Designed miniproteins, single chains, continued (4). Designs and how they scored, part 87

Each design is a single chain, and the fold is of that chain. pLDDT is the mean over its residues in the fold that is shown.

## One batch from the design tools (miniprotein)

Design m14996
Fold by ESMFold2-Fast:
Structure m14996 (fold): chain A 56 residues (1-56)
Amino acid sequence: MQTIELTASKEDVEKVIEEVVKELNGILGEKSITETEAKALIRTPEGLVLVKIKIV
């Protein structure tokens, strides 16, 4: 499984997730957003990708 680590503001985190899904030509499976981090699991043609976003 691939892991991508990113940083975003709380206001941009949803948009960043949407952009990564589109860039990977994937389907958003599961996401969780907290005060300090967001995680999104994306199913792509090449496999599963976990996106971790640090919220600043």
Scores: mean pLDDT 82

Design m14997
Fold by ESMFold2-Fast:
Structure m14997 (fold): chain A 70 residues (1-70)
Amino acid sequence: DAFKQRAKEALQVLTDALLKKSTDPETKEKIRKLYEQAVDNIDAATTREQVEAIVSETVLEMSKIVRESA
């Protein structure tokens, strides 16, 4: 599924950028776990709407973690 592959790729790019900006090991571990969980959820999703929701929720959660650790 090309749509799922693109969604995972976009999320990977964001994850890599956040990991490069973060210096706290605990924050990096939380971001990595969110990415892994999101990939599994995307693979399990049955609709484009579900994939979009997973990406949006994951991005929001990653952003909150980075902000709270600063």
Scores: mean pLDDT 82

Design m14998
Fold by ESMFold2-Fast:
Structure m14998 (fold): chain A 86 residues (1-86)
Amino acid sequence: MEGAKKAREAAKKAREAKTAEEAGKYGNEGARAAGSSGGVNGAVAASAGAMGSAGGWFQGEILGDDELAAEEAGRAAEAAAETAER
């Protein structure tokens, strides 16, 4: 489960991000890694992670809430990793 492992690593980096830009970057990286795990579950995980990253970007870049952006992106990436492991 290489994709799921990379997605979990990206999720940790997203939560540790100091800016919304970094949180979104690692969230998207996690979504791509989860998608690479293959199958329908991988595709669903990638979609969910990408949506969460977009939400994080909106919170951080538009509303200026970097902490919320990191939480949202990290949570989405973790959900993507868990979905990819099914």
Scores: mean pLDDT 62

Design m14999
Fold by ESMFold2-Fast:
Structure m14999 (fold): chain A 82 residues (1-82)
Amino acid sequence: MSTSDFLVEAKKKGLSIEDVAKNLSKGLAEVLKYGPASLQKAIIEELLATLEGDKNPSDEQIRRAAKILGVPEEQIDAILAA
């Protein structure tokens, strides 16, 4: 509920992924760094779909968004394999 409400508001304000990365809650930042790859992938895909309108992001788009959001490089490969 809170994450969905945040994404709707972020889209209304025209926030970029870089803006979201600067304003991540501690909990969301910890999930993006240490959470399971399937959940990290779902969050990144939802952010790309909501903020940039891309419902089918490429592996390269996911990799770039993950780097902007502070995901460790070793986790990015796990996300792409999820």
Scores: mean pLDDT 74

Design m15000
Fold by ESMFold2-Fast:
Structure m15000 (fold): chain A 67 residues (1-67)
Amino acid sequence: GSLPEAVRLVLVEEIMRETGLSREEAEALLDRALAAPSVEEAVRILQSHGLSPEVARGLARAIAAYR
């Protein structure tokens, strides 16, 4: 499912703030997390790019709420 544009913007800005990735890289990472088959896999993808376990779990939970 598609995230609302306002929610997508907030999550992209959070990824950029926590990782130092560019907007394009953060958007691509968010899209990979959205495409993940499970919350656990989304957390793993996010952590592999430098998000802390706490932030990765929070973001994956937010994504799951909008699926």
Scores: mean pLDDT 83

Design m15001
Fold by ESMFold2-Fast:
Structure m15001 (fold): chain A 65 residues (1-65)
Amino acid sequence: STNARIAAILGALKGRELAIEKGVDPNEAARIGAEKGRQLAETENLSPEEAGEIGGRLGVEEALK
């Protein structure tokens, strides 16, 4: 869906932004943020903005491992 694609883009951007602020791998955080943002938009039917924000935060947490 279009919303899932937008959520993936926003999740990647948010994950990258937060990773840079925290000194974490921005590419890894962006990759995971995109995946999580897309998933949240599809499964939880969240707005792209909400899914991207949550997905990006999750991406940073995973990149810290």
Scores: mean pLDDT 84

Design m15002
Fold by ESMFold2-Fast:
Structure m15002 (fold): chain A 85 residues (1-85)
Amino acid sequence: SSLLEEGRKLFEEAKALYKQAVKLFKQGKYDEAIKLAEEAIRKAEQARRLFEQAGAPREQILEVEILIGMSRLLVGVAKLLKKKE
């Protein structure tokens, strides 16, 4: 497969993981949401590297960076809501 095809596949997987993490977050399942959001970040970071290697347009790279940012925000908020005291 081309680098762009592999990158797109990983990005679609990352988006699916993020959507599931949001669903779990809405259910108050913060540990499960964090786990899936961290998986989404890893796959999105791999997709970004493949897009960069392939010379993908800045707009495609920015879409991946937005997903990484949203996933990191979800992890941060879920960790805050888990705080006991």
Scores: mean pLDDT 89

Design m15003
Fold by ESMFold2-Fast:
Structure m15003 (fold): chain A 70 residues (1-70)
Amino acid sequence: SMSEYLLEVNELVRRAAALGQRLRAEGRFDMARKIYAAASELLLAAATNAPREQIEKLRKEVLALMEEAE
């Protein structure tokens, strides 16, 4: 459902923000900044009911950055 999809998006944003905080604590400021920026764009797109294709593209960008940071 749409509600479940939005919950998944919000959970991903929360996880990305938490990772950003950990990266900042580790001195990885550039990666933290990129993850915060991507998570913010995803959150805004979801909040403004952007096309699903745009939200999915932003989700993939957030996931790729999180994978790169690990």
Scores: mean pLDDT 87

Design m15004
Fold by ESMFold2-Fast:
Structure m15004 (fold): chain A 81 residues (1-81)
Amino acid sequence: LYQRGLELYRQGRYEEAAAAFQQHLEQNPDDVRALHFLGLVLSDLGQTEEALAYLEKAYELATDEVMQSLIRASIAITKQQ
């Protein structure tokens, strides 16, 4: 489902991508990558408050500086929308 969500996201199929990432997160609730991409997809859909909630959770769970930096950038971009 993560890979399916990523393919849908790359195709611009944001609502389907969100559904795929949400389904993945039902079994893997702390998957930082899935939380990050769900946040980005929700941001693209204009669901800013929900997007920020997922991005903040991803940031709190991220253990490496590269991922933390990417999520922080995503939060900043989402707040501009």
Scores: mean pLDDT 83

Design m15005
Fold by ESMFold2-Fast:
Structure m15005 (fold): chain A 83 residues (1-83)
Amino acid sequence: DLEEALREAERLIKERGEEIAQQIKENRPKFIETLRKHGDRETLERVIEDIERQIALLRELGADEAVIEELEELKRDVEKLLE
């Protein structure tokens, strides 16, 4: 569950930026496959909006740039499903 992974990342952001970035990267293919099978356009657009809000929040919290980059890559992969 991406929401669970994102909440966990927020909790650990200051202590384990690189480790959290790696967890996001490793979970991304499974998340994208789930969205490909079950996500309609409206769902994909809502997921993109949620990722954008999480990136904004993490930037305000001074999160590690590696975590933000992995979330931006996740957003790009979701956007590709709309094409």
Scores: mean pLDDT 77

Design m15006
Fold by ESMFold2-Fast:
Structure m15006 (fold): chain A 74 residues (1-74)
Amino acid sequence: MLRIPVGTDDPELEARLTEIARRAGIEPVPEPLPVAAVQALLTHVDADPDATAEELVRLVTVIRRAPESRAAAR
């Protein structure tokens, strides 16, 4: 069973992500999802509506592993 975080500050986005996860056969979990991952997931689904559950989980995982900011530089 694949799982994907869908927690966001926007309840409408959270509902949409939950629907996308369920349609793809992924279990939505109430864990926080970075805005960058939300945007990438929505963009990927819009470009490829036939995307597999594994592709969606991989996309979120890759973005969570690649920090966009050098916050540690302070």
Scores: mean pLDDT 73

Design m15007
Fold by ESMFold2-Fast:
Structure m15007 (fold): chain A 134 residues (1-134)
Amino acid sequence: SARQQGQQQAQQLAQQGEDLAKTLDDEGTASADATTAEITARFDQQVRRVNDFADKAVQLAESGTAFTAKQVGQVLQDLLARMRDISARTIDLLRARGTPEGVEAAAGRLQLMLGTLGSALTKVDLIYQRKLQE
């Protein structure tokens, strides 16, 4: 059914979000022993992955039912909360063990990632409301 297809797609999106969060947490932890250039390169790659994920989430919400949009919104909300925690822990670690340049490089990219997810959540919420109102 359309509902079952929407649930499967939302579950796949949730798994992709979990993989993104795990990669960010691993890269954040590794940043303590990394050069500023390595931090910049790794986090730039993660910004691109988050942008791709956000675009996919918005497209799934737009193409699906109101139920699908609601499920996608929940996935984005859960991922955003988790990435805020990872971001805070990464910055604390780099302030304790890293360089000022490394902190700035990581903070800027983490802020971009959180902004992208927050924007996607807002768009998905608007899509959900529109689908309810026709």
Scores: mean pLDDT 90

Design m15008
Fold by ESMFold2-Fast:
Parts: structure tokens; C-alpha cells; sequence
Structure m15008 (fold): chain A 84 residues (1-84)
């Protein structure tokens, strides 16, 4: 069954995800090692934004639907720019 999840990321950004529990769990497990490595090398806000962006991408690859505000999208792009 596909469920809708509404949550806040560690930075307080709100989002809505429409995915199965299995898709969400798989996306989280796939992104967890990347999030841990980013957290060791980058400031927490930048690491969290990059990890969140990868989570959204993985959920879409698994067939989930993700809705985030334009502000969240820009924040992820800004974090990527800071890592250049």
C-alpha cells in the first residue's frame, strides 16, 4: 500500500512523500552511509541538505512521489554549490 508521509527534515523543512513503506525504508538505508560521511566532512546544515536531496532522488528512482517547496529545492542546490 502506498502511504503519504508528511514530515520535517532535521533543518525544519516540511515535505510530503507518497511511497510504499518498502520504498521509503530502502531509500533511507541507501542514503544513510552517505549522510554519515557528509556529516563528518561538512557543516551539519550543508550535510543535511545534501543527504535530503539524495533521499528525494532515491525515492523517485524507486517509484515514489516527492513534493517539496521551492525553498527546499534551492537549499539543496546551494549546499551542492558550497561543496564545489
Amino acid sequence: MIEEYSAKDPQGNEYSIVASKEQLEKAVEEVKPLAEELGKNLPTPVAAALAFGELLKKLEELGGKVEVSEEVKKKIEEAKKEVE
Scores: mean pLDDT 69

Design m15009
Fold by ESMFold2-Fast:
Structure m15009 (fold): chain A 85 residues (1-85)
Amino acid sequence: MKNVENLKKFAEELGEKMGEVAGAERVTVSTLKEGEKESEFLISLEADGRRTTMLLKLEVNEKGEAKIVEASPAARELLEKIKAR
């Protein structure tokens, strides 16, 4: 249970950073699948009347730390821009 909460919080924090980098007017994070080890999230960004949707699959380690295990191409591009700061 704590792991699922940690993954959701991590996804929400990533969505906020992605929205900042993309210049999004609105950011929404939705849980698609919940699991003990892995959870899947949909991140939606709205900018200039356009909506971009991105998929993230996150895993939790034994310490409860979230890791990105799979990301759609659009998500990967925004994650690279976050790392470049």
Scores: mean pLDDT 78

Design m15010
Fold by ESMFold2-Fast:
Structure m15010 (fold): chain A 82 residues (1-82)
Amino acid sequence: LLRLDPLMQELLQQVLDAEELTETEAFAALLKYIVDNGLIDPKDPEKIIVKGTKLGELLGKDEVTLDELVAALAAAIDRAER
């Protein structure tokens, strides 16, 4: 079981509808949320526009890259384990 920030865990559980999340499942749920909400910039597929979403509120940003999302998920897991 991953321990995540409560807001992040709620977001990922709503997307994946899972009681338990592994790191791989959490990442997959995050990608599904991005695709389902059309957050990928059509002009630059490396940009993810999170402005106005719960994910954007959690990250405190309007735009992120996939690498930044992976880093944010890893940091949320690390914070929960400390």
Scores: mean pLDDT 67

Design m15011
Fold by ESMFold2-Fast:
Structure m15011 (fold): chain A 76 residues (1-76)
Amino acid sequence: MDELVSHRSEPVEVKGHPATLHVSVYKQDDGNYRAVAVVRDADGTVLGMGTAVDKDPEEAAKKAEEEALKNAEAKL
């Protein structure tokens, strides 16, 4: 089972809308890292999500964040 190795939440703004970006990074059995990023508005509504897998946990998180923000921007 994938192990949660990091989680962070930070305020972001998408097209002038205040939101929060949540990023969770999991270590996989194969030694890669899977990141899941979710952008939620003030009401908790999901504006965008992104997932990425990389050998580097920071790169996995970055790729997941970029996709979540792109998807949130496209929805607004």
Scores: mean pLDDT 82

Design m15012
Fold by ESMFold2-Fast:
Structure m15012 (fold): chain A 90 residues (1-90)
Amino acid sequence: SLEEFLEQLKKTLEKLKEAASRIIDLVNAAQARGATPEQAMELAALTAIDEVDSPFKDLAIRYAAEAAGKALGLTPEQVEEMYRRVKERL
């Protein structure tokens, strides 16, 4: 049902919020080791995907892209461009 879907969506968003600090830490660690912004975003996306069920994979990738983008100081336009490339690889 729609209500069950919305409850699952809410639970998924809470799981992603709980993972946010780990995602940011991984992005910062990757950047410190010379990873490109796109590589750091892909690592963030893989981490976020591991927290969610398959129907919410795209949501996890989007969440990770926004979290990584903020940590890396990217503009919204740069985040959207990198999100599209990362999503195509996952």
Scores: mean pLDDT 85

Design m15013
Fold by ESMFold2-Fast:
Structure m15013 (fold): chain A 74 residues (1-74)
Amino acid sequence: MSPFEELQKKLQEIDELAQKDKEKGLEAMVELAREYGFSEETIERLKELWKKDPYKAVKTLGHLLLEKVAEEEA
């Protein structure tokens, strides 16, 4: 599986989890961000965004992760 495909799958799993259990979805998003080495400041900003709009938070994390993976694969 390509890094982009794996990442997309993880993001979909977070979105599905958030629909069933918002707290577990938030935890999964935070774990994924930490796994990819984002700063605690970035993670806190994503948590704040999640409280207002979980969809936008996941989309923002997705953009950040895709950029980071693209830099590593380039």
Scores: mean pLDDT 78

Design m15014
Fold by ESMFold2-Fast:
Structure m15014 (fold): chain A 70 residues (1-70)
Amino acid sequence: LEEELKRLAAELGIPYEEATEEAINARLAELQAVRDSLTGTAALVGDAELAEAEKLAARAKELLRQIKER
């Protein structure tokens, strides 16, 4: 659980010691703002990358909740 969270946090660009649900949500908001600055085919690529980041973030938040429960 902790090792998986460390990997996901690293992929999202968040240090593990700062990996909170709040930090993950802030990172997604930052990525969304970057995507919103893109147009045309670049926006389509950005949408795919944002969708992948959202999946990683959802898993990381799930792991955070499980770790807190243990």
Scores: mean pLDDT 76

Design m15015
Fold by ESMFold2-Fast:
Structure m15015 (fold): chain A 67 residues (1-67)
Amino acid sequence: SIMELGRQIKEKIEELVEKLLKGEISAEEAKKEATDFINSLPLPEVVKRVAIKEAEEMIKKAEEEKK
């Protein structure tokens, strides 16, 4: 379901944010990995665009809070 896929996306973003805060990956790498993951899911294009935008905002916020 879309709701279960949304949870998987959220968990993936949280994992990427944690790695970013630990210095294991760059913000650019985190955004690319999030985008690739979301694009691999069987979701409508509109839903993918919204999810990618939300992922980018969360990663950006984490990067700003670290600096």
Scores: mean pLDDT 81

Design m15016
Fold by ESMFold2-Fast:
Structure m15016 (fold): chain A 59 residues (1-59)
Amino acid sequence: MKLPLPSKGLREQFLGKEVTVIAGPYAGMKGKVLEIGDDTAVIEVDGKKVTVPLSEVAL
């Protein structure tokens, strides 16, 4: 079985962390990172799941 090279592990650092949305329509909201993609994260803010670009969130 041929496995692709592992990524830098940046995504693991964000999973389960509380982040602040710093830009876009959810700016100023805080939420827990539930899932992380290549350029987006799924964040739970006050019981709602929203997808935001990774560039719009800060730890």
Scores: mean pLDDT 71

Design m15017
Fold by ESMFold2-Fast:
Structure m15017 (fold): chain A 89 residues (1-89)
Amino acid sequence: STSEKLIEQIIKLLEEARRYAEKGDIEKAIEYLRQAKAIADVAISLGLNVETFQQVIELIDKAIEYLKKGDIEGAIKKIEEAIRLLKET
């Protein structure tokens, strides 16, 4: 389904964001998080799992805030929460 394809794309982008965050490449981590957020916004615009994708966006925004503050561990936890939520959908 369209929902399944969008979920798969977001998970891949979140996994890339986690990898770059773990490497200390904050700029790349934020770029991938912003790409994941953009796809989640598309899902919401299509009326697909709106509540879930809204929660995913909130977790992404928190991850970006943590990265900007230098809290890599906090950011990774929020990314992992978003991935878990999407896998449960």
Scores: mean pLDDT 90

Design m15018
Fold by ESMFold2-Fast:
Structure m15018 (fold): chain A 92 residues (1-92)
Amino acid sequence: DTRRKNRYIGGQMNSGTVDQTYQTFRSMSSSDVASVVYYMPGMSVDVVQQAAQVLLDDGSVSMSDIQQVTTRMQQSNRQSGTIFQRTQDQLS
């Protein structure tokens, strides 16, 4: 079911809620399940960049996948739009 799959696939453009975006990010790498917890209390450009670098190094995701997830997070978190824009720019 494409509708259901789009809510969980990090490579898919989906404007799901912030919590669904975190779940999608986590599902791209089982080794980073703790990132969901860390994003909640201390989400910042630094934390997002560190997670992105780990996922890239593991080969679990591509740069385009990270950019897509970052864009979705920005859309879901309107108050942190600037932070996610800067993160996307640095990853690009």
Scores: mean pLDDT 45

Design m15019
Fold by ESMFold2-Fast:
Structure m15019 (fold): chain A 92 residues (1-92)
Amino acid sequence: MSLEEIAEEKMERIEELLEKGDIEGALAVLDELELHFADQGAEDKKVLEILLKTYERFIELLKKQPKSPLIEQVISFLEALAEKLRKLLEEM
């Protein structure tokens, strides 16, 4: 299975969990995906590009949820990670 296929499968699961209001479950799936990317070589440009797209998709899904302190904190955290990845990719 390609890294893109794994990311898509995990994102579909995240979307399903968020539709059910299971923010903690969605975060657990994201953590599993991040661990898988780490195993695939975090310095590879293609791996970082897929990870960036995954964070951006997760942020968009969270923005559709009812506003809560937890959701706002998670969005801010993910936006910071996405910005860091964008800067890293620009230097590669």
Scores: mean pLDDT 78

Design m15020
Fold by ESMFold2-Fast:
Structure m15020 (fold): chain A 61 residues (1-61)
Amino acid sequence: APLLPAGAGVSPEAARARSLIRAAHHDKLKAEKSERYQLNLEIGEELRKIGEEFQKELEEK
């Protein structure tokens, strides 16, 4: 990246801090999304099992 001349009003320290905070925030969001996706899969699997058991009970009648 090009170096800006004096007086450009660029905050390199703030930019670095912002980048680090964004990275941490992004990692947290990715983890939360992954958990939600896994939870949805588990719910779907449980619903499928319930449906299969319900059918078995009906057939057993």
Scores: mean pLDDT 71

Design m15021
Fold by ESMFold2-Fast:
Structure m15021 (fold): chain A 65 residues (1-65)
Amino acid sequence: SHMERERRAREVAEEAKKMGFKDVEIRGDTVIITLEDDTLAATSKALRAMALAVDAGVGLEVRYE
């Protein structure tokens, strides 16, 4: 259901915040993260966030500052 996907998106967003993403937003069942740079460390964190989103069945959008 839409409510279940939105709940999972909120859970993924909280995990992303724990990973160190500062500007985490939610649009419906999609989590939006912002990368401050394109370093290997930042890319690695984004890939981990993507794995969490895939496992939860929610969308992930990556933005750059």
Scores: mean pLDDT 81

Design m15022
Fold by ESMFold2-Fast:
Structure m15022 (fold): chain A 85 residues (1-85)
Amino acid sequence: SVDEELLEAARGLLDSVLTLAERGDYDGAEARLEAILLLAKQLSPEHQKEVIEELRKLREELRKRGHYRVAEGVDRVIEELERLL
């Protein structure tokens, strides 16, 4: 389904956020977070909740690795998606 395809696209973007942050490409990481938000807004509420869970895990990993700026970006995306539920 389109919903499943968008969910998989969002998961791929989530993986790229950590990779870009570790390279020091924080602008690139933030651009991927914006793309995740745009895709996730189109998902069913059930899949939006799954993306929020994945974002919380990503935020924890980013903080453990010292990428606090990108972790704050993740928190903003979580807050925006939670407002839709």
Scores: mean pLDDT 88

Design m15023
Fold by ESMFold2-Fast:
Structure m15023 (fold): chain A 82 residues (1-82)
Amino acid sequence: KMEEIEKEIDRLAKEISDLVKNNLKVEEAEEILAKIFEEEQEKLLKEGITGVLDEEDRLKLQLKIAKKLLEELKKIIEEKKK
């Protein structure tokens, strides 16, 4: 189960990397990632989740962040083409 999540994260990381290389500056991608991470951290704090996440929950959080990053990058690239 965790191994499947890790493979999905790796797949998304490769897709994000390829998309950034061809369409964006690394600095732009880093700023977007930092913003998404901050927003997800704030949500966890508001829900009262203040402990150390277990390994599976950390992987699920990383997967969620990776998916949001990819979606946001695609939107920005599409806007630049218009």
Scores: mean pLDDT 75

Design m15024
Fold by ESMFold2-Fast:
Structure m15024 (fold): chain A 94 residues (1-94)
Amino acid sequence: MELLEKAREEIDRIAGEAYDKVMELLKQGKLTQEEADKAIRDISSLAMEAVARLNRLAREGKLTEETAQQIVDELRKRAEKIINEYLEKSEKKK
């Protein structure tokens, strides 16, 4: 329970930080509104998938600190990649 709660809080924090970064890039004119909306949707989907995976592992008795950290790290890495890919595509289209 405690491990699951901590991992969920970390996922929410990562998603929030990624959201803030996308909004900052939008305000700077580095992303279009459409690109920002897509990036936020993709990040939200990844966060939901990460939470679903944590819940599944917890129900199966397979959730460990190691597995929880792997899911959190994977989410952070994938969210950063999504933001960078949208930013790169936006710059190339201009």
Scores: mean pLDDT 82

Design m15025
Fold by ESMFold2-Fast:
Structure m15025 (fold): chain A 100 residues (1-100)
Amino acid sequence: DELASLVRQARAELAAALEPGEWVKVRIRLTPDGKLEVIEEESTASPEAVQVARDAAKRLAEYLRPEIPEGMVLEVEVEAWKDENGNTRARIRYRLVPEP
């Protein structure tokens, strides 16, 4: 499954980029005309980890672009954090919402 592979890649890259105690959250929006914008970005992590999250969200949005119905926009959220034991957790979600 290509989608599952992209999600696994994103999780691995976030695990490599985050330090213990760090958190990152990025949400991007992809419109039917192909415009991609960052609509939410919050982090306690390095600029490098934030960029990894942005790139992961963008790749997922680009993969899902052909599946966006007319009149809808795609929002992709990547949130990840690493605990004190070095364990990384990630939530990668997407949703279709009506054009604003």
Scores: mean pLDDT 84

Design m15026
Fold by ESMFold2-Fast:
Structure m15026 (fold): chain A 68 residues (1-68)
Amino acid sequence: AEEAIAAIRDTLRKALLYAGVPQEEADRIVAEAEKALRTYLETGDPEALRRLSEIIHEVQERIDAKEA
């Protein structure tokens, strides 16, 4: 679980940095994603999954804006 969480953190941070998000903001967004993922893995809470989905959508929007 910790290895998978670390891999997801690394992937999201790289995607956000590629999109031009400042490192400090990227680290904050990644921390929110890790919290949502960890909550889901520990509790199975569907609201944590919805939060994670929202964060992934935000990351995708920032990448799309960079590529426009």
Scores: mean pLDDT 79

Design m15027
Fold by ESMFold2-Fast:
Structure m15027 (fold): chain A 97 residues (1-97)
Amino acid sequence: MLVEIIVEVEGETASPEKQLELALNAIKMLYLKLKHKGYATSGIIKIEKWVDEQTGKAVAKAYFEASGLTQEEADQLAAEVKYEIGADKVEIKFIEK
């Protein structure tokens, strides 16, 4: 199945460039955790990154193929990376399209 990782970083004192660096690091860490557990069946297909002009948050998204991953496990791993990086949001979405 296709999955999307979404990371959002505000950072109280960080510049937009540092926020993007943290968001990309969170994506790399979460992808590696999923790969290590055998859930990631492809490399990262695409990375999108930007600073949201309405919120000022750095946003990064990555897409890859996964198998055997449940929403519960995805939410747990995303929460672990969120706490480790200090991101505002880390989420894994299952793309059914």
Scores: mean pLDDT 80

Design m15028
Fold by ESMFold2-Fast:
Structure m15028 (fold): chain A 104 residues (1-104)
Amino acid sequence: SMSQVHSLIDQAQRLIDEAEEAIRQGRLQDAIDLLDQALQLLDQALSLIAPDDQASRDKVVRLAQRVRRLALEVMRRAGGDRKLINRAIGLVLRAIGLILDVEL
């Protein structure tokens, strides 16, 4: 339903906002966990979006682009933490995949 799609998108946006704050505070592990949860919600929302619901598709793309940008920021701040860098790379690739699924 449209209500369910909107709820999932709103939850994802809140998690992304919390991830951005976590990055500002240097809580990079928390930020990655929040971004991972946000991508799961966006993937779930996308599976429920009607083919003609362009407004919801556009919101998913914008939020996936924010996840990509924030994951890249985590990579820049991770220093030599290979595990954190690898998780951030995974999120960048998943966000790109989501954007392509909407645009193709």
Scores: mean pLDDT 90

Design m15029
Fold by ESMFold2-Fast:
Structure m15029 (fold): chain A 91 residues (1-91)
Amino acid sequence: KLEEAEKYRKEFFHYYSQGDLEKAVEYGEKAIKLLEEVGRKDASLYVFLANVYAELGDEEKARTYLEKASQVARDEGLDAFAEGLRAELER
């Protein structure tokens, strides 16, 4: 399960770097689902997925994933990181 999550996370960043946003979303969501099933959180993956949704014009999903990222970072005591996540959104 964790190995599969890492595989999908790698696929997400691969397609994200290539500009294939639809494939990036597909693999990013698969990675997040598997990570959540094993009780792990990935604030950075939520941030990048939020950026992808913003570029696709889906502001609601972008906001949802950014809020998830901020919450995970705050829950882990990374308040400064959580504050920075909102500023990292592409404009």
Scores: mean pLDDT 74

Design m15030
Fold by ESMFold2-Fast:
Structure m15030 (fold): chain A 71 residues (1-71)
Amino acid sequence: SSAETNQQNGKAVADKATQEQLLAMARAVARHGNPEASRLATQAAEYARQGNIDKAKTLLKQAFDAQAQAQ
C-alpha cells in the first residue's frame, strides 16, 4: 500500500518532467526539422499537452527517425 502511494507520487513527478521534456523536444523538431519530422513533432507536442505521454513518445521517435532519414 505505501509502495503504491510512493509509486504514484514519484510517477506523477516523473510524468510531468517527461511531459515538459517531450514538449520542448517536439517544439524544437517542429521548428527546425524537415517537413515530415515537423509534422510528426507537431502531433507529438499536441499529445504531450493532452498528457498522453506514450503517444507523444511514439510520435516524437518517428519525428527523429524522419529527421535522420532525410539525408
Scores: mean pLDDT 73

